Designed miniproteins, single chains, continued (4). Designs and how they scored, part 47

Each design is a single chain, and the fold is of that chain. pLDDT is the mean over its residues in the fold that is shown.

## One batch from the design tools (miniprotein)

Design m13711
Fold by ESMFold2-Fast:
Structure m13711 (fold): chain A 64 residues (1-64)
Amino acid sequence: SSIEEKLKKIFEEVLKTKVGINDNFFELGGHSLKATQVVARIEKEFDKEIPLKELFENPTIAAL
Protein backbone atom coordinates (compact mmCIF):
# COMPACT_ATOMS: atom_id res chain seq x y z
CA SER A 1 0.00 0.00 0.00
CA SER A 2 1.02 3.68 -0.30
CA ILE A 3 1.36 3.89 3.49
CA GLU A 4 3.74 0.90 3.59
CA GLU A 5 5.73 2.41 0.68
CA LYS A 6 6.17 5.71 2.59
CA LEU A 7 7.13 3.92 5.82
CA LYS A 8 9.62 1.76 3.89
CA LYS A 9 11.21 4.90 2.39
CA ILE A 10 11.49 6.55 5.84
CA PHE A 11 13.12 3.43 7.35
CA GLU A 12 15.50 3.05 4.40
CA GLU A 13 16.56 6.73 4.44
CA VAL A 14 17.23 6.66 8.21
CA LEU A 15 18.96 3.24 8.26
CA LYS A 16 20.83 3.74 4.92
CA THR A 17 19.93 0.18 3.88
CA LYS A 18 17.13 -1.75 2.15
CA VAL A 19 14.19 -2.61 4.44
CA GLY A 20 11.43 -5.22 4.13
CA ILE A 21 8.09 -4.77 5.90
CA ASN A 22 8.88 -7.56 8.40
CA ASP A 23 12.51 -6.55 9.06
CA ASN A 24 13.35 -5.52 12.64
CA PHE A 25 14.51 -1.88 12.79
CA PHE A 26 17.06 -2.57 15.56
CA GLU A 27 18.49 -5.70 13.88
CA LEU A 28 19.20 -3.55 10.77
CA GLY A 29 21.42 -1.24 12.86
CA GLY A 30 18.78 1.11 14.26
CA HIS A 31 19.33 2.71 17.65
CA SER A 32 17.49 5.23 19.86
CA LEU A 33 18.66 8.32 17.93
CA LYS A 34 17.62 6.79 14.58
CA ALA A 35 14.33 5.66 16.15
CA THR A 36 13.68 9.32 17.08
CA GLN A 37 14.36 10.33 13.45
CA VAL A 38 11.90 7.69 12.15
CA VAL A 39 9.16 8.83 14.56
CA ALA A 40 9.70 12.49 13.59
CA ARG A 41 9.47 11.66 9.86
CA ILE A 42 6.32 9.56 10.36
CA GLU A 43 4.71 12.48 12.22
CA LYS A 44 5.62 14.89 9.40
CA GLU A 45 4.47 12.60 6.56
CA PHE A 46 1.19 11.36 8.10
CA ASP A 47 0.34 14.29 10.43
CA LYS A 48 0.06 11.66 13.17
CA GLU A 49 2.01 11.54 16.43
CA ILE A 50 3.42 8.13 17.32
CA PRO A 51 5.17 7.53 20.69
CA LEU A 52 8.84 6.55 20.46
CA LYS A 53 8.08 3.50 22.65
CA GLU A 54 5.74 2.18 19.93
CA LEU A 55 8.72 1.72 17.59
CA PHE A 56 10.65 -0.09 20.35
CA GLU A 57 7.70 -2.44 21.00
CA ASN A 58 6.70 -2.86 17.30
CA PRO A 59 10.01 -2.46 15.41
CA THR A 60 8.73 -3.50 11.94
CA ILE A 61 6.77 -1.64 9.25
CA ALA A 62 4.13 -4.42 9.28
CA ALA A 63 3.55 -3.99 13.06
CA LEU A 64 3.27 -0.16 12.96
Scores: mean pLDDT 80

Design m13712
Fold by ESMFold2-Fast:
Structure m13712 (fold): chain A 69 residues (1-69)
Amino acid sequence: MEALNSPEELEEMRRAGRELAEQAIEAAKAGDEKRAISLAVAAALLYGMAGEKEEAKKVMEEVEKLLKE
């Protein structure tokens, strides 16, 4: 696996992923499907890059759940 980032950079990616995940959930609650999906994908990518595979999965599942009526 590539681990080219410092621990500090990985922490920044985790924080950014969390912020985007929160925005994705709020967009999904507001019914903004395009924004919610875009933000969720960005959050999942950042979590994945930081090695947080489970967090990436959780944000995608939560957004999908909120977008289903």
Scores: mean pLDDT 79

Design m13713
Fold by ESMFold2-Fast:
Structure m13713 (fold): chain A 81 residues (1-81)
Amino acid sequence: ARDEEVRAALAEVERNWAAQVEKMKANSNTTAADLQAALAALPPVLEAALAELRARGDEVLAEAARRVAALLEEALQQQLA
């Protein structure tokens, strides 16, 4: 059950992130280098978020989704800063 819930939450975050990436590509203020740097930072952050979610075990789906989204946002801000 938890693996399914974590997988579903991550899939939703990944889908939303993919949509945002496409919007960023169309944004004239976003350079290709900035986008590539942001994308390169995501895999380590996602792996860390998944490990955290699995270790907790008692975290609800909504909290899991929020945590992953927050970590992705922080990683993007650090890469784009």
Scores: mean pLDDT 58

Design m13714
Fold by ESMFold2-Fast:
Order: C-alpha cells, then structure tokens, then sequence
Structure m13714 (fold): chain A 61 residues (1-61)
C-alpha cells in the first residue's frame, strides 16, 4: 500500500540521517515534518525539508 511505502521511505530517511550524525531529536523532527508533507500530498515541501536537513549536515565538518 501507499502507507507501507511511505513508512518504508521514512524509516530509510531516519536511518540515513542518523548514520550521517544528526541527533535523534532533530531526526524525529525532520521525519515528522516529511510525514506531514507527504500525508498532505505536498511532495515539493517534503523534498525541500530533506534537502535543508542534508545541507545543515553538510555544514558540519
């Protein structure tokens, strides 16, 4: 189902952000915001949230 696909994508996103050193509290916030955007069908917003999270991580050398 679409819900199962979404949950798998969100799990993969959580695992990725944790592996890149993002704090657990920040990861949960990002995953929550992405979930809310996806549930509203706002794929552009979901993409923007992920890109902003990755850009913040890239700034941490």
Amino acid sequence: SMEEEMERALKNLRDLLLSLGMPEEEVEKVVKEVREALEKGDFNKAKAIVHQALEKLAARK
Scores: mean pLDDT 83

Design m13715
Fold by ESMFold2-Fast:
Structure m13715 (fold): chain A 65 residues (1-65)
Amino acid sequence: EEEELRRLVTRVLAAALNGDFEKMKEIAKELVKKDIEKARQVARTLRSLGLDEAAELIEKIIEES
């Protein structure tokens, strides 16, 4: 549901901002399985925030899905 997707998006962004890439990747994989377009939006948001390394990791998960 929309609430679950919003929670996943928020958790991915929080993990990325905290530099917890292991946690970020776990949550991002779940997000990709549920909604790949939301995962792409998160990667774009991270790039807009200057978090290029985090964005690249999520983009790689999307590519491998």
Scores: mean pLDDT 84

Design m13716
Fold by ESMFold2-Fast:
Structure m13716 (fold): chain A 56 residues (1-56)
Amino acid sequence: MSPEVRAAMEAAYELIRRDINASREEIRAALVAAGLPEELLDEQVELAMAFQNSLL
């Protein structure tokens, strides 16, 4: 995994750990802010949402 993709995933997952009710839009925004390529956004948003659901 590239360092940029890993950093983006870590940012999104940290957001979820701090706020379990983080919205899909907030998760997507965190991934964009961390520099995730647009072509990977939908996949990584779904993985982050699955992670969030696993904690509920």
Scores: mean pLDDT 79

Design m13717
Fold by ESMFold2-Fast:
Structure m13717 (fold): chain A 69 residues (1-69)
Amino acid sequence: TKKIEVKVPPQFVGKVKDLVNAKGGHLVKEEYTGGDVNLTFEVPSDKAEELMAELREIMPMKGGVDLIE
């Protein structure tokens, strides 16, 4: 498995969670910071790169997606 951190505005939280759940990932941590939400997920390693690419498609310029190993 791989860990992915996603930082998004609140309006994107539902879309991010739905996308991760669809690929068999699960939420590890959710933090609210200064108007944004920091989400940490654990996902199958075979899905991590594709999921990160799809997350970047839905995120605004101020959003961030990081892979943690």
Scores: mean pLDDT 77

Design m13718
Fold by ESMFold2-Fast:
Structure m13718 (fold): chain A 70 residues (1-70)
Amino acid sequence: MVEQQEEVGKAIVRARDLAEQLRKKGLTSEAEKVEKLVRQARDAAAAGNYEEALKLAEEAIKLGEEALKA
């Protein structure tokens, strides 16, 4: 009923925003890790595995949020 594609898309956008914030703070290594998880999430979505894509995007968000708080 709810399209998981939209939820995955929103999570990826949030993770990318966090990666950009990390880069602006000079946390380049952390930004690269978030960006890698975003790529893996997109690959999973392209394969039709939206549950894995969402988990990967959520992991990217957590990593980005934790890195910004450290």
Scores: mean pLDDT 83

Design m13719
Fold by ESMFold2-Fast:
Structure m13719 (fold): chain A 91 residues (1-91)
Amino acid sequence: SMSLKEVYREILFTVGEIDLLYLLAKLEAKENGIPEDDPKLVEIEELARKAQKIEVEVEKKLLEGKLTKEEAEKALKELKEILKKMKELLK
């Protein structure tokens, strides 16, 4: 079983990967003349936005000393599901 610190580190790495994939997808779309309102890009942006909201909520609870290991594990699971969906969209 992972410690709260280890789970939080995995959250940060997962959010970092989501953000990197979103930024690279946006840059590649711009280089290829794909419009910002392209349905696939909009879906990728919504996934990145959802990940950011989860991270902000987890960070606030951590700073307030209210973050439980169960809440952190749930957030990590949701973030990994977002990452999987984003990778599938980028195939």
Scores: mean pLDDT 89

Design m13720
Fold by ESMFold2-Fast:
Structure m13720 (fold): chain A 99 residues (1-99)
Amino acid sequence: EELEKELEKRRAEYDKRIQEETNAFVKEGIAKAEAELEKVRKEHPDDQELIRQAERETTVRLIAEALRKIGAQFVEWIKLEQGYSEEEAEAARDAALAS
């Protein structure tokens, strides 16, 4: 029915937004990481241990940032599917933090 058609349009819009945000986040993260690593390599080209440490730290940071971003997007998606209001979302978040 008309309601189902409207829901399909809303889902398509959110899918597009999530995909665009994810693609932008990944591209920016990689570019920033490459720039940071190039600076370390330029400043300390002979210090292989320092370069290796910077590579590890950058990798861990990127993974942590990606997990936080994905988690936030998942919460937004669940709100849409479940029809949570802002008040209900805040109450659910407070309950989770209290656990």
Scores: mean pLDDT 70

Design m13721
Fold by ESMFold2-Fast:
Structure m13721 (fold): chain A 89 residues (1-89)
Amino acid sequence: MEEAEKLLEEFKRLGKEAAELAAKALQAEKAGEDPSPLLKEAEKLEEEAIKVGEKAVELAKKDKEIREKLEKTLAEVLAYAKELVEKAL
């Protein structure tokens, strides 16, 4: 469980940080500024989140409790990302 909890916390952190950078990139573009540096940072965090998420998925295949926590964490990250993007648009 400790390993799975750490992976879920890391996934949530990386996913939220990527969403925040993506929202800032949208705001920068809307202001006529170059969003490219923020998009590059978001992409790196997204790649790390995918790697951590894949490890969590492997653990979730063997444990129903981990699967339920992963599904809840994914829903929280997606809801946070949606809220930030909608506010930035």
Scores: mean pLDDT 82

Design m13722
Fold by ESMFold2-Fast:
Structure m13722 (fold): chain A 64 residues (1-64)
Amino acid sequence: GEEEALRALSLLIRQLLLEKMRELREKGLKVKAERVDEHTYKLTYEKDGKVYTEVFDARAALRA
């Protein structure tokens, strides 16, 4: 039930994550992605000498 829905959302989030990483790399930015857990990923990149971190959580998407 719920687990299968979360797996489907994780695949969708992975696609969005890959697209975002591609866009950032096309702008010449170095992007690092780190898996925190099965539903959460941490994306870190540097722009204009500043470091940015974004978090993706499949559970938040399911509860929207």
Scores: mean pLDDT 69

Design m13723
Fold by ESMFold2-Fast:
Structure m13723 (fold): chain A 57 residues (1-57)
Amino acid sequence: AAPPTATAEEVAGDVYRVTTSDGRTYTVTGGAPSAETLARMVGQGLAAGAEARARRA
């Protein structure tokens, strides 16, 4: 199966809006180096995050 994906957009200097492939939107604050880097890092970590999210549902 394809891993979940995410996109990120900088909405202010230290504030990023992340949209995941399942249609959820999250706000991330605090020193992400760029939207592109944040999207890449979130994409890599999203599989573990999806597992944790399923366990907390």
Scores: mean pLDDT 65

Design m13724
Fold by ESMFold2-Fast:
Parts: C-alpha cells; sequence; structure tokens
Structure m13724 (fold): chain A 65 residues (1-65)
C-alpha cells in the first residue's frame, strides 16, 4: 500500500469516527496517522493527509471519547 493511500485511509476512518461517534475507530486512525508522520520515508503528501487525520481523530475523541 502506498503511504498516500494509507494516509487517505486514516483520514477517511477519522471522518467516519467523527460522524458515527466511534471512539475506537478514532483511536486506530490517530495511531495510524502518527506512525505515518514518524516514517522518514513518508512523502509530503502523506504527511499532510496524516496531519489532517490527526486533527479529525482528536476532534472525534473530544466529542465521543
Amino acid sequence: MSDVKAAEGALAAAKEALENGDAAVARVSLHQARELLEDPNASEEAKKLAEEAIRVAEEALKQHG
């Protein structure tokens, strides 16, 4: 799986977690996005998407966690 596709997946999961109130999915997407930011081989596109996923996941946890 490409790093960009992984980041897009994390962002999509975070958005779904926010809409559906799923704190468990929000925690998983947050963890995945953080791993992408820590990967020295991750592209700038993947890192930007991962930063967005973190923001959305944190908002989901704030509202539903």
Scores: mean pLDDT 82

Design m13725
Fold by ESMFold2-Fast:
Structure m13725 (fold): chain A 58 residues (1-58)
Amino acid sequence: MRASRKYRDLAEEIAKELSKTLSEEEARKIGYEKALTLFAQSIGVSEEQARRWARREV
């Protein structure tokens, strides 16, 4: 899985783990931010570029 699908799957997975100790809203917010950082590292771009690509591919 690449691009937006990998980003969304990663964000949901991190949020699911965090929701065990945090509220669902906080877990989602943190999960998406962490996933964006990891996604940017995975494809070798800045977080701003990764955000733009994630939005455009959706």
Scores: mean pLDDT 70

Design m13726
Fold by ESMFold2-Fast:
Structure m13726 (fold): chain A 66 residues (1-66)
Amino acid sequence: VASLEEIVAALAEELQRLLGLSPEEAEEAARRIVYEKMPAAELARELGVSQSAVSRAIREGLARAN
């Protein structure tokens, strides 16, 4: 079972890789998803990227956390 911090780290890595976010932006985005349950659509709108790209990053990050 992955801790929430491990999930944040895995998501931040995928957000950096897939969306080109800085480490700081990726960690903040990952924390909002994990702790605030932010919808992928809302995050995509804030970052100016596609919802499918954010959803892919979430799916891949969760898979890597386990």
Scores: mean pLDDT 79

Design m13727
Fold by ESMFold2-Fast:
Structure m13727 (fold): chain A 90 residues (1-90)
Amino acid sequence: KEEFIKKIQKAINEIESKVQELEEEGKLTEEQLKEAKKLIEEIRKILDDLKEGKISVEEAKEKIKQIFDKLEELIPEEREFIRKLKKEIL
């Protein structure tokens, strides 16, 4: 559980940094930026629920997988980067 929580936190930090980089480079539409930030917040909520014992590690993995799948569809140019993060967590 602790190791998994650390992996999620690392992935959140890495995807936030990538989204910020893409925003600064003008590579994201306003819609993509808004949705990416929303999806990152959803991962943070899953992390909080996991820390509070409201969900299991297995449930958290499934929810996070679905959010990363959405991020891959949202930012196809960064699909390989997002898939790498997903593989490291799951």
Scores: mean pLDDT 83

Design m13728
Fold by ESMFold2-Fast:
Structure m13728 (fold): chain A 77 residues (1-77)
Amino acid sequence: MKEPSEEERKKLAEELREEAKKAEEEAKKEKDEKMKKALLLAAEAAREIAELIERGDWEGALELQKKAKEEIEKILE
């Protein structure tokens, strides 16, 4: 299994933070309240996952990703 270096983890975290920023920008333009909540939750989760990845907590990152996906699906019904 690949164990990424600290530099690789930082790059992955930066990519996730850019995705979070995009989701927040989309949320600001969104008129559907459910979709807006889903986008904001996705952005928050992406930032938290990025922080966990930077710390090397892959298990926590995967668990948070799964939980966020389930919560988003619940919001969107």
Scores: mean pLDDT 80

Design m13729
Fold by ESMFold2-Fast:
Structure m13729 (fold): chain A 64 residues (1-64)
Amino acid sequence: MKEEIEELIRRAEEALRRGDYETAMELLQRAQELLLKADLSDEEKAELHQRITELARAAAEGML
């Protein structure tokens, strides 16, 4: 599951580089949903959540 979350984050980063903010947001939403049900340490969850949140903010700002 952690590898799947990291892959979704990577794909979202690529979408952001292309200016595809809608795709980036969809990928980040999927990553967040997987993170909520993932059996990971509190530290790993915090790190992944922070990355998702920062990228989601960038995507949302790009859509404006």
Scores: mean pLDDT 82

Design m13730
Fold by ESMFold2-Fast:
Structure m13730 (fold): chain A 67 residues (1-67)
Amino acid sequence: SALAEKAATLGGRELAVLLMLGRGLSQAEIGELLEISPATVSRIVREIMRKLGLANRAELAEFARAL
């Protein structure tokens, strides 16, 4: 799958965040599970969108659910 191939270009933390988003977790919940601040989660989400060429969080959520 082209989506899975693109996800394979992400770092381990980025991939973990992407998979958690695909399962419907909020950034606050992800921050609690990974023991990082919500600001750090937001930064990781922004970097994932940049690497995958996604314009917004709705596209990111669709990408994550399609994995």
Scores: mean pLDDT 81

Design m13731
Fold by ESMFold2-Fast:
Structure m13731 (fold): chain A 58 residues (1-58)
Amino acid sequence: SDPPSDEELKRLVLRAMNEAQKFLDQKEIEELARRLAELYRAGDREGLRKLLEEYRKK
């Protein structure tokens, strides 16, 4: 399937962070945010999708 667009990735990131706040501690949220930022800067759209999917399943 086609990789998600930049706008779709932003929406997924924001939604995942909002949902994660309810279930993860602050340190885990900070770690997730850091990893997402690195992948986003690297342009690794597939890596971003996989990371978000991993946290969604937890």
Scores: mean pLDDT 69

Design m13732
Fold by ESMFold2-Fast:
Structure m13732 (fold): chain A 59 residues (1-59)
Amino acid sequence: SMEDLAKKIVEMTPLERLRVFLELREQLEKEHGPDEAREKYNEFVKLVAKEIAKKYKEK
């Protein structure tokens, strides 16, 4: 799921995160087309931000 991927990406190095984001964008674009891929990609970015916030809240 995108939530599982977001949790994994938070633990990655900045360069690894960049690679995952690029791969995800390409996969979403192939599966859903460019317009829907952009919306889903933006949702994923927000999900990553929520996982970061969740870590700080639960710490």
Scores: mean pLDDT 77

Design m13733
Fold by ESMFold2-Fast:
Structure m13733 (fold): chain A 81 residues (1-81)
Amino acid sequence: MEELIKEEEKLLEEAKKLVEEKKLTEEKAEELAKRLEEIVERYLKKLVEEGKLSEKEAKELFEQAKERIRASLEKALKASK
């Protein structure tokens, strides 16, 4: 969990720098969305393997996380303009 949070924080810091520099493009935002989705999927898979979540709960949480990630990056992209 802690390593996953650290990886997510690194990607969020990269996104913040791109927004501040007004260099965040649609392509870069899509890449960041995919990487964040991969991190969340990996974390949820680990929780299922450890018996802490059912596959159904993990799927529901992943769909919610995808929505939040995309909404956050879309907002950041608009702020970068």
Scores: mean pLDDT 73

Design m13734
Fold by ESMFold2-Fast:
Structure m13734 (fold): chain A 57 residues (1-57)
Amino acid sequence: SEEEIEKLAKKYNVSKTAVEEAKRLVDRYSPEEAARNLARAFGIDYETALKIAEELK
């Protein structure tokens, strides 16, 4: 949901676009694979990307 995306974006200090992409990635990939893709695409550190992916699975 939009509210969930906004909450996660604020919690991890990332863009809403990054969280929206993370949600799409976790539907298709493991949290670890989603986190690698997210970190590379948005310049987010891997540990932060992994936490976002794990919350969205």
Scores: mean pLDDT 85

Design m13735
Fold by ESMFold2-Fast:
Structure m13735 (fold): chain A 69 residues (1-69)
Amino acid sequence: MLLPEDVQKELFRLSPSMQRISISDAIDLLQKFFGLSREEAEKVLRSVGAKGDYISISQFQKAVQKVQE
């Protein structure tokens, strides 16, 4: 699934390797681009298996897909 262009750009800035990003950065991106609260962003990230300090790009893409439904 393609991410929105603005999300893709910020994701590349935060993670040039495109392998993973921090949970804090993932929460910030979901709040900034999709208008989620911190609690809503955390819930979506947990629903795609995010735990600890980092999330894979594939998990983040799944979280964005759930938000865009």
Scores: mean pLDDT 75

Design m13736
Fold by ESMFold2-Fast:
Structure m13736 (fold): chain A 63 residues (1-63)
Amino acid sequence: NAEEYYAQGVKLAAEGRLDEAIEYFKKSIELNPDYKSAWNNLGSLLLGLGRDDEAEEYFKKAK
């Protein structure tokens, strides 16, 4: 479910596996587009990668 994909994304990000974390957060959002934490964490990862324009769009969806 969306919560399990989100939890796996958090774990992968903590392990430094950022590309895999992004895929799991995206999968969480696909299952539940209202999952604000997944949008926020994806935005934060993208900011950390210097992808500021993409991060801003994800933060806007995290309302």
Scores: mean pLDDT 82

Design m13737
Fold by ESMFold2-Fast:
Structure m13737 (fold): chain A 65 residues (1-65)
Amino acid sequence: MTAVVVYAGMSEEEARKAAERLMEIDGFDGYELVKAEDAEAALKKAREIHEETGRPAAAVGGAST
């Protein structure tokens, strides 16, 4: 199965590294990256994707002070 990783407050490169770690832990066949405005939006979007599609979804966010 493919996972969805929703990220905010970080670069696409940093988000890709986080997604790769998730693949190592859970053995997913791949991942999709989705950008959000902030950490709260990322959490909301990950939940929405999981509820709508049934795909595993995770939110990752950098600290925006």
Scores: mean pLDDT 75

Design m13738
Fold by ESMFold2-Fast:
Formats: structure tokens, sequence, C-alpha cells
Structure m13738 (fold): chain A 95 residues (1-95)
């Protein structure tokens, strides 16, 4: 669980940087990798509070991906930052 949350955090940070550089394709690739690790963390997580935070992170990752698809990189960055907040909180509780 912890390793997958850490990988999701890493990829969300990479997605934010790519979007800030105007690279929507690269941002989407990193968001997809983050979502993959998030889903693996959810599959392994047993703490209900950690699960709730990971589910919220997933909702914001989905919003970020939709924003990228619409060409709205500014909105994608804001949604990705929200996902990052929930992932970091989940990591603190999972430790």
Amino acid sequence: TIEHIEEAIKHVKEAIKAAEEGDGEKALEYLEEAAYHLHRALREAKNPEVIKLLEKAGEYLAEAMQAVAKGDLEAAIEYAKKALEYLEEALKLAK
C-alpha cells in the first residue's frame, strides 16, 4: 500500500510539472500512471480512513484527466494538486 501511494504521489508531481510546461500528452501519461498506482493502493488498503482519502484522490485524478482531454491544463493542474493533498494525507495515515 505505502509504496503504491508513494508512486502515485511521484507521478502526480510529474504530471503537474508537465502540465505547467504545456505538455498535455505527457501530463496525461503521468496521471494514468498515478491512477494505476492509486488503484493498486486501494486494492491493498484495509484502513477505512486511508481508503476514503485514496477514493477522494481518485475523484480528483479523474477530474484532472478530463481537464487535460478538454485542453484545460490550468484546471488539470488545480485538480492534480487536490489529488496530491489527499494522497499525501493517505500516506501519513498509512505509515
Scores: mean pLDDT 89

Design m13739
Fold by ESMFold2-Fast:
Structure m13739 (fold): chain A 60 residues (1-60)
Amino acid sequence: MLPAHQRVVLRSLSEAGEEVEEVVERHAPSDEAALAAGAALGERLLAEARAAEEARRAAE
């Protein structure tokens, strides 16, 4: 682990109470990819929902 970019914090198992931070780059790609995909999807849906709500309020 020379550069910081090789340090991957694995938190998939720490959903809510289990704060497990492990640097597992070898197997992290699968877990990290799934976590990133889920987070991106969730954030996009959240942003879309908020935009829709704001549009609804402005729509009269």
Scores: mean pLDDT 58

Design m13740
Fold by ESMFold2-Fast:
Structure m13740 (fold): chain A 74 residues (1-74)
Amino acid sequence: MLLEKAREYLEKGKEAFEKGDLEKAKEYANKAIEYAGEAVLANPDDEKVREEARRIVEEARELLKKGGLSPLLE
């Protein structure tokens, strides 16, 4: 369920950003990146997990850039 948590936090981050809550948007975006990375580590041979996790990380980083926030690295 790590990939599902990553997706959930990405969605919460987008909602927070839309509401102008940049602090929560940053927190949720960083959580999405964290869980996406953990999902890849838990399923290293699953290409679909890697592809979905990469998409989540890219969207979370885009969200952070729009808010003028630094993304969490790795």
Scores: mean pLDDT 78

Design m13741
Fold by ESMFold2-Fast:
Structure m13741 (fold): chain A 62 residues (1-62)
Amino acid sequence: GPAAPVEPPALSDEELYQRLLEVIKELREKIPNPDQLTRDHLENIIRLAERLAGKSREEILA
């Protein structure tokens, strides 16, 4: 079985999904002209949220 040497600062899938939604919202609201790195980061976060929740991009961005 897996050893538990230290409690990792890991979020549950549900908690992680909620945090990703907050980050997406914050980036979209606070960064009016995102750099290419920021745009790529946003795309990666959206894809992670899609995979975690099994929801479409439209649902995540609504």
Scores: mean pLDDT 72

Design m13742
Fold by ESMFold2-Fast:
Structure m13742 (fold): chain A 91 residues (1-91)
Amino acid sequence: RERAAEAAEEAARAAAEAAKAAGRRGALRGTAAAIAAAGAATGARLGMPAEDVAADARGAAEAAEAAGDGEEAKRAAEAAREAAEAAREAG
């Protein structure tokens, strides 16, 4: 449980960084990434299942990658995968 929550918080943080990077390259793509990252951050804060936070973080990573952000998007995708794995181990 605690490991899944920590992984979800990390996925939310990585998604926020990917959204910031996307915002620097394009307002529209940055907005989509920011909405997904805000969902991940809110979910983590409210103790939502790590798999739900991972899905939002993955959405932010995809929006950031589409905006031309490779490194931040990859980190967010990796953190989202780790959160999903921790959720499976906890369930």
Scores: mean pLDDT 72

Design m13743
Fold by ESMFold2-Fast:
Structure m13743 (fold): chain A 68 residues (1-68)
Amino acid sequence: DDLGDSLVATAIRAVEQGVDPRAALRAAVEAGLAQGLSPEQVRAIGLRIAEAVGVPREEAERIIAEAL
């Protein structure tokens, strides 16, 4: 879960620095896939990020699905 926690923290930090929450979510999902996470792991982490950065669940699920 270290990688998942790192991706969540990175996405939150990006939003704090002025990155759009949807863009931060997409970047984290793509980074997770690039680092070898499964689609199921990426979906779970992506939904955690969406909740933390204020992306609505329906929109978050669409962003995650588009990256898979």
Scores: mean pLDDT 83

Design m13744
Fold by ESMFold2-Fast:
Structure m13744 (fold): chain A 75 residues (1-75)
Amino acid sequence: MEEAREEVERLLEEALELVRAAAADPATREEHFARAQEALGKAMKLGEEAGPEVMELAYKGLREVQRLAGEAARA
């Protein structure tokens, strides 16, 4: 359980960094968003396998990353 939580946190952090990179460079925005979506997909899948607490962590992170991605897309 703790290993799955740490991996989900790592994947969410990776997705956040990719979204920030997309905001900084419009030329690579699509590629960075695609990588962020890949990391989010892995976090969600791992959350489903690990149980409700880790799944809730993945969902909270997904919403935060999507919020920041929306902000980056408006810039």
Scores: mean pLDDT 79

Design m13745
Fold by ESMFold2-Fast:
Structure m13745 (fold): chain A 89 residues (1-89)
Amino acid sequence: MEAAREAEEAAELAREGGGTEAAREAARGAALAANEADKNGPDPEGARAAEEAARAAIEQGESGPEGASYGAAAGASAGGAGFASGVAG
């Protein structure tokens, strides 16, 4: 799970107080994790990583709407996949 790992690392950097740049990286990680979840089928790990990265981007206080919007959209899509996976198993 390459994108999930990147999302987790980006979330850590955002928590460490990397500022807007770290928030953008977290949002990017969320989008990549959502893409990996889509490619690999139901991937609760990718969904969780995307959600965490999106949350980190929001918490860091992304000044521009692009970062927060990307993270939120990616997190919502990945979260939906995880939800379905949870119901199935």
Scores: mean pLDDT 56

Design m13746
Fold by ESMFold2-Fast:
Structure m13746 (fold): chain A 64 residues (1-64)
Amino acid sequence: MEELRKELEELGRKAREAYEKKDYETAAKQYRQMAELAEKLGLSSTALIARQEAEKMEELARKQ
């Protein structure tokens, strides 16, 4: 579980880095992967938050 939690933190970090670079498409993909991993781990709240962030990034990408 610790390794998988580190994977979730890594995906979140990569998503934030992409967001800072205004690469919203990449940020959205990272959050989507985070949500999928969290769902497989049974972390429903984390998966929901990650999906919401991905949707926000996808919206920002469409406005670019």
Scores: mean pLDDT 82

Design m13748
Fold by ESMFold2-Fast:
Structure m13748 (fold): chain A 71 residues (1-71)
Amino acid sequence: MEAGEKGIEEAKKLAEEGDNNGAAAASLSGAHEALQQGDYEGAKRAAELAIELSTDPSLIAAARTLAEKAE
């Protein structure tokens, strides 16, 4: 939960600054960290946010893969 929430919070801040790809990357990073720590719920939520924020097909694909691994 903590790692995923950190990524989500950082992503929201970057999105407010107009950096949607940076926001998606921050959320994806949080998802990866949450997954490594066994926080599957946090990893899934952060990966879903990365998909929502991203305009980059590569980041969307990576986030979908992470969400799948979290389940």
Scores: mean pLDDT 77

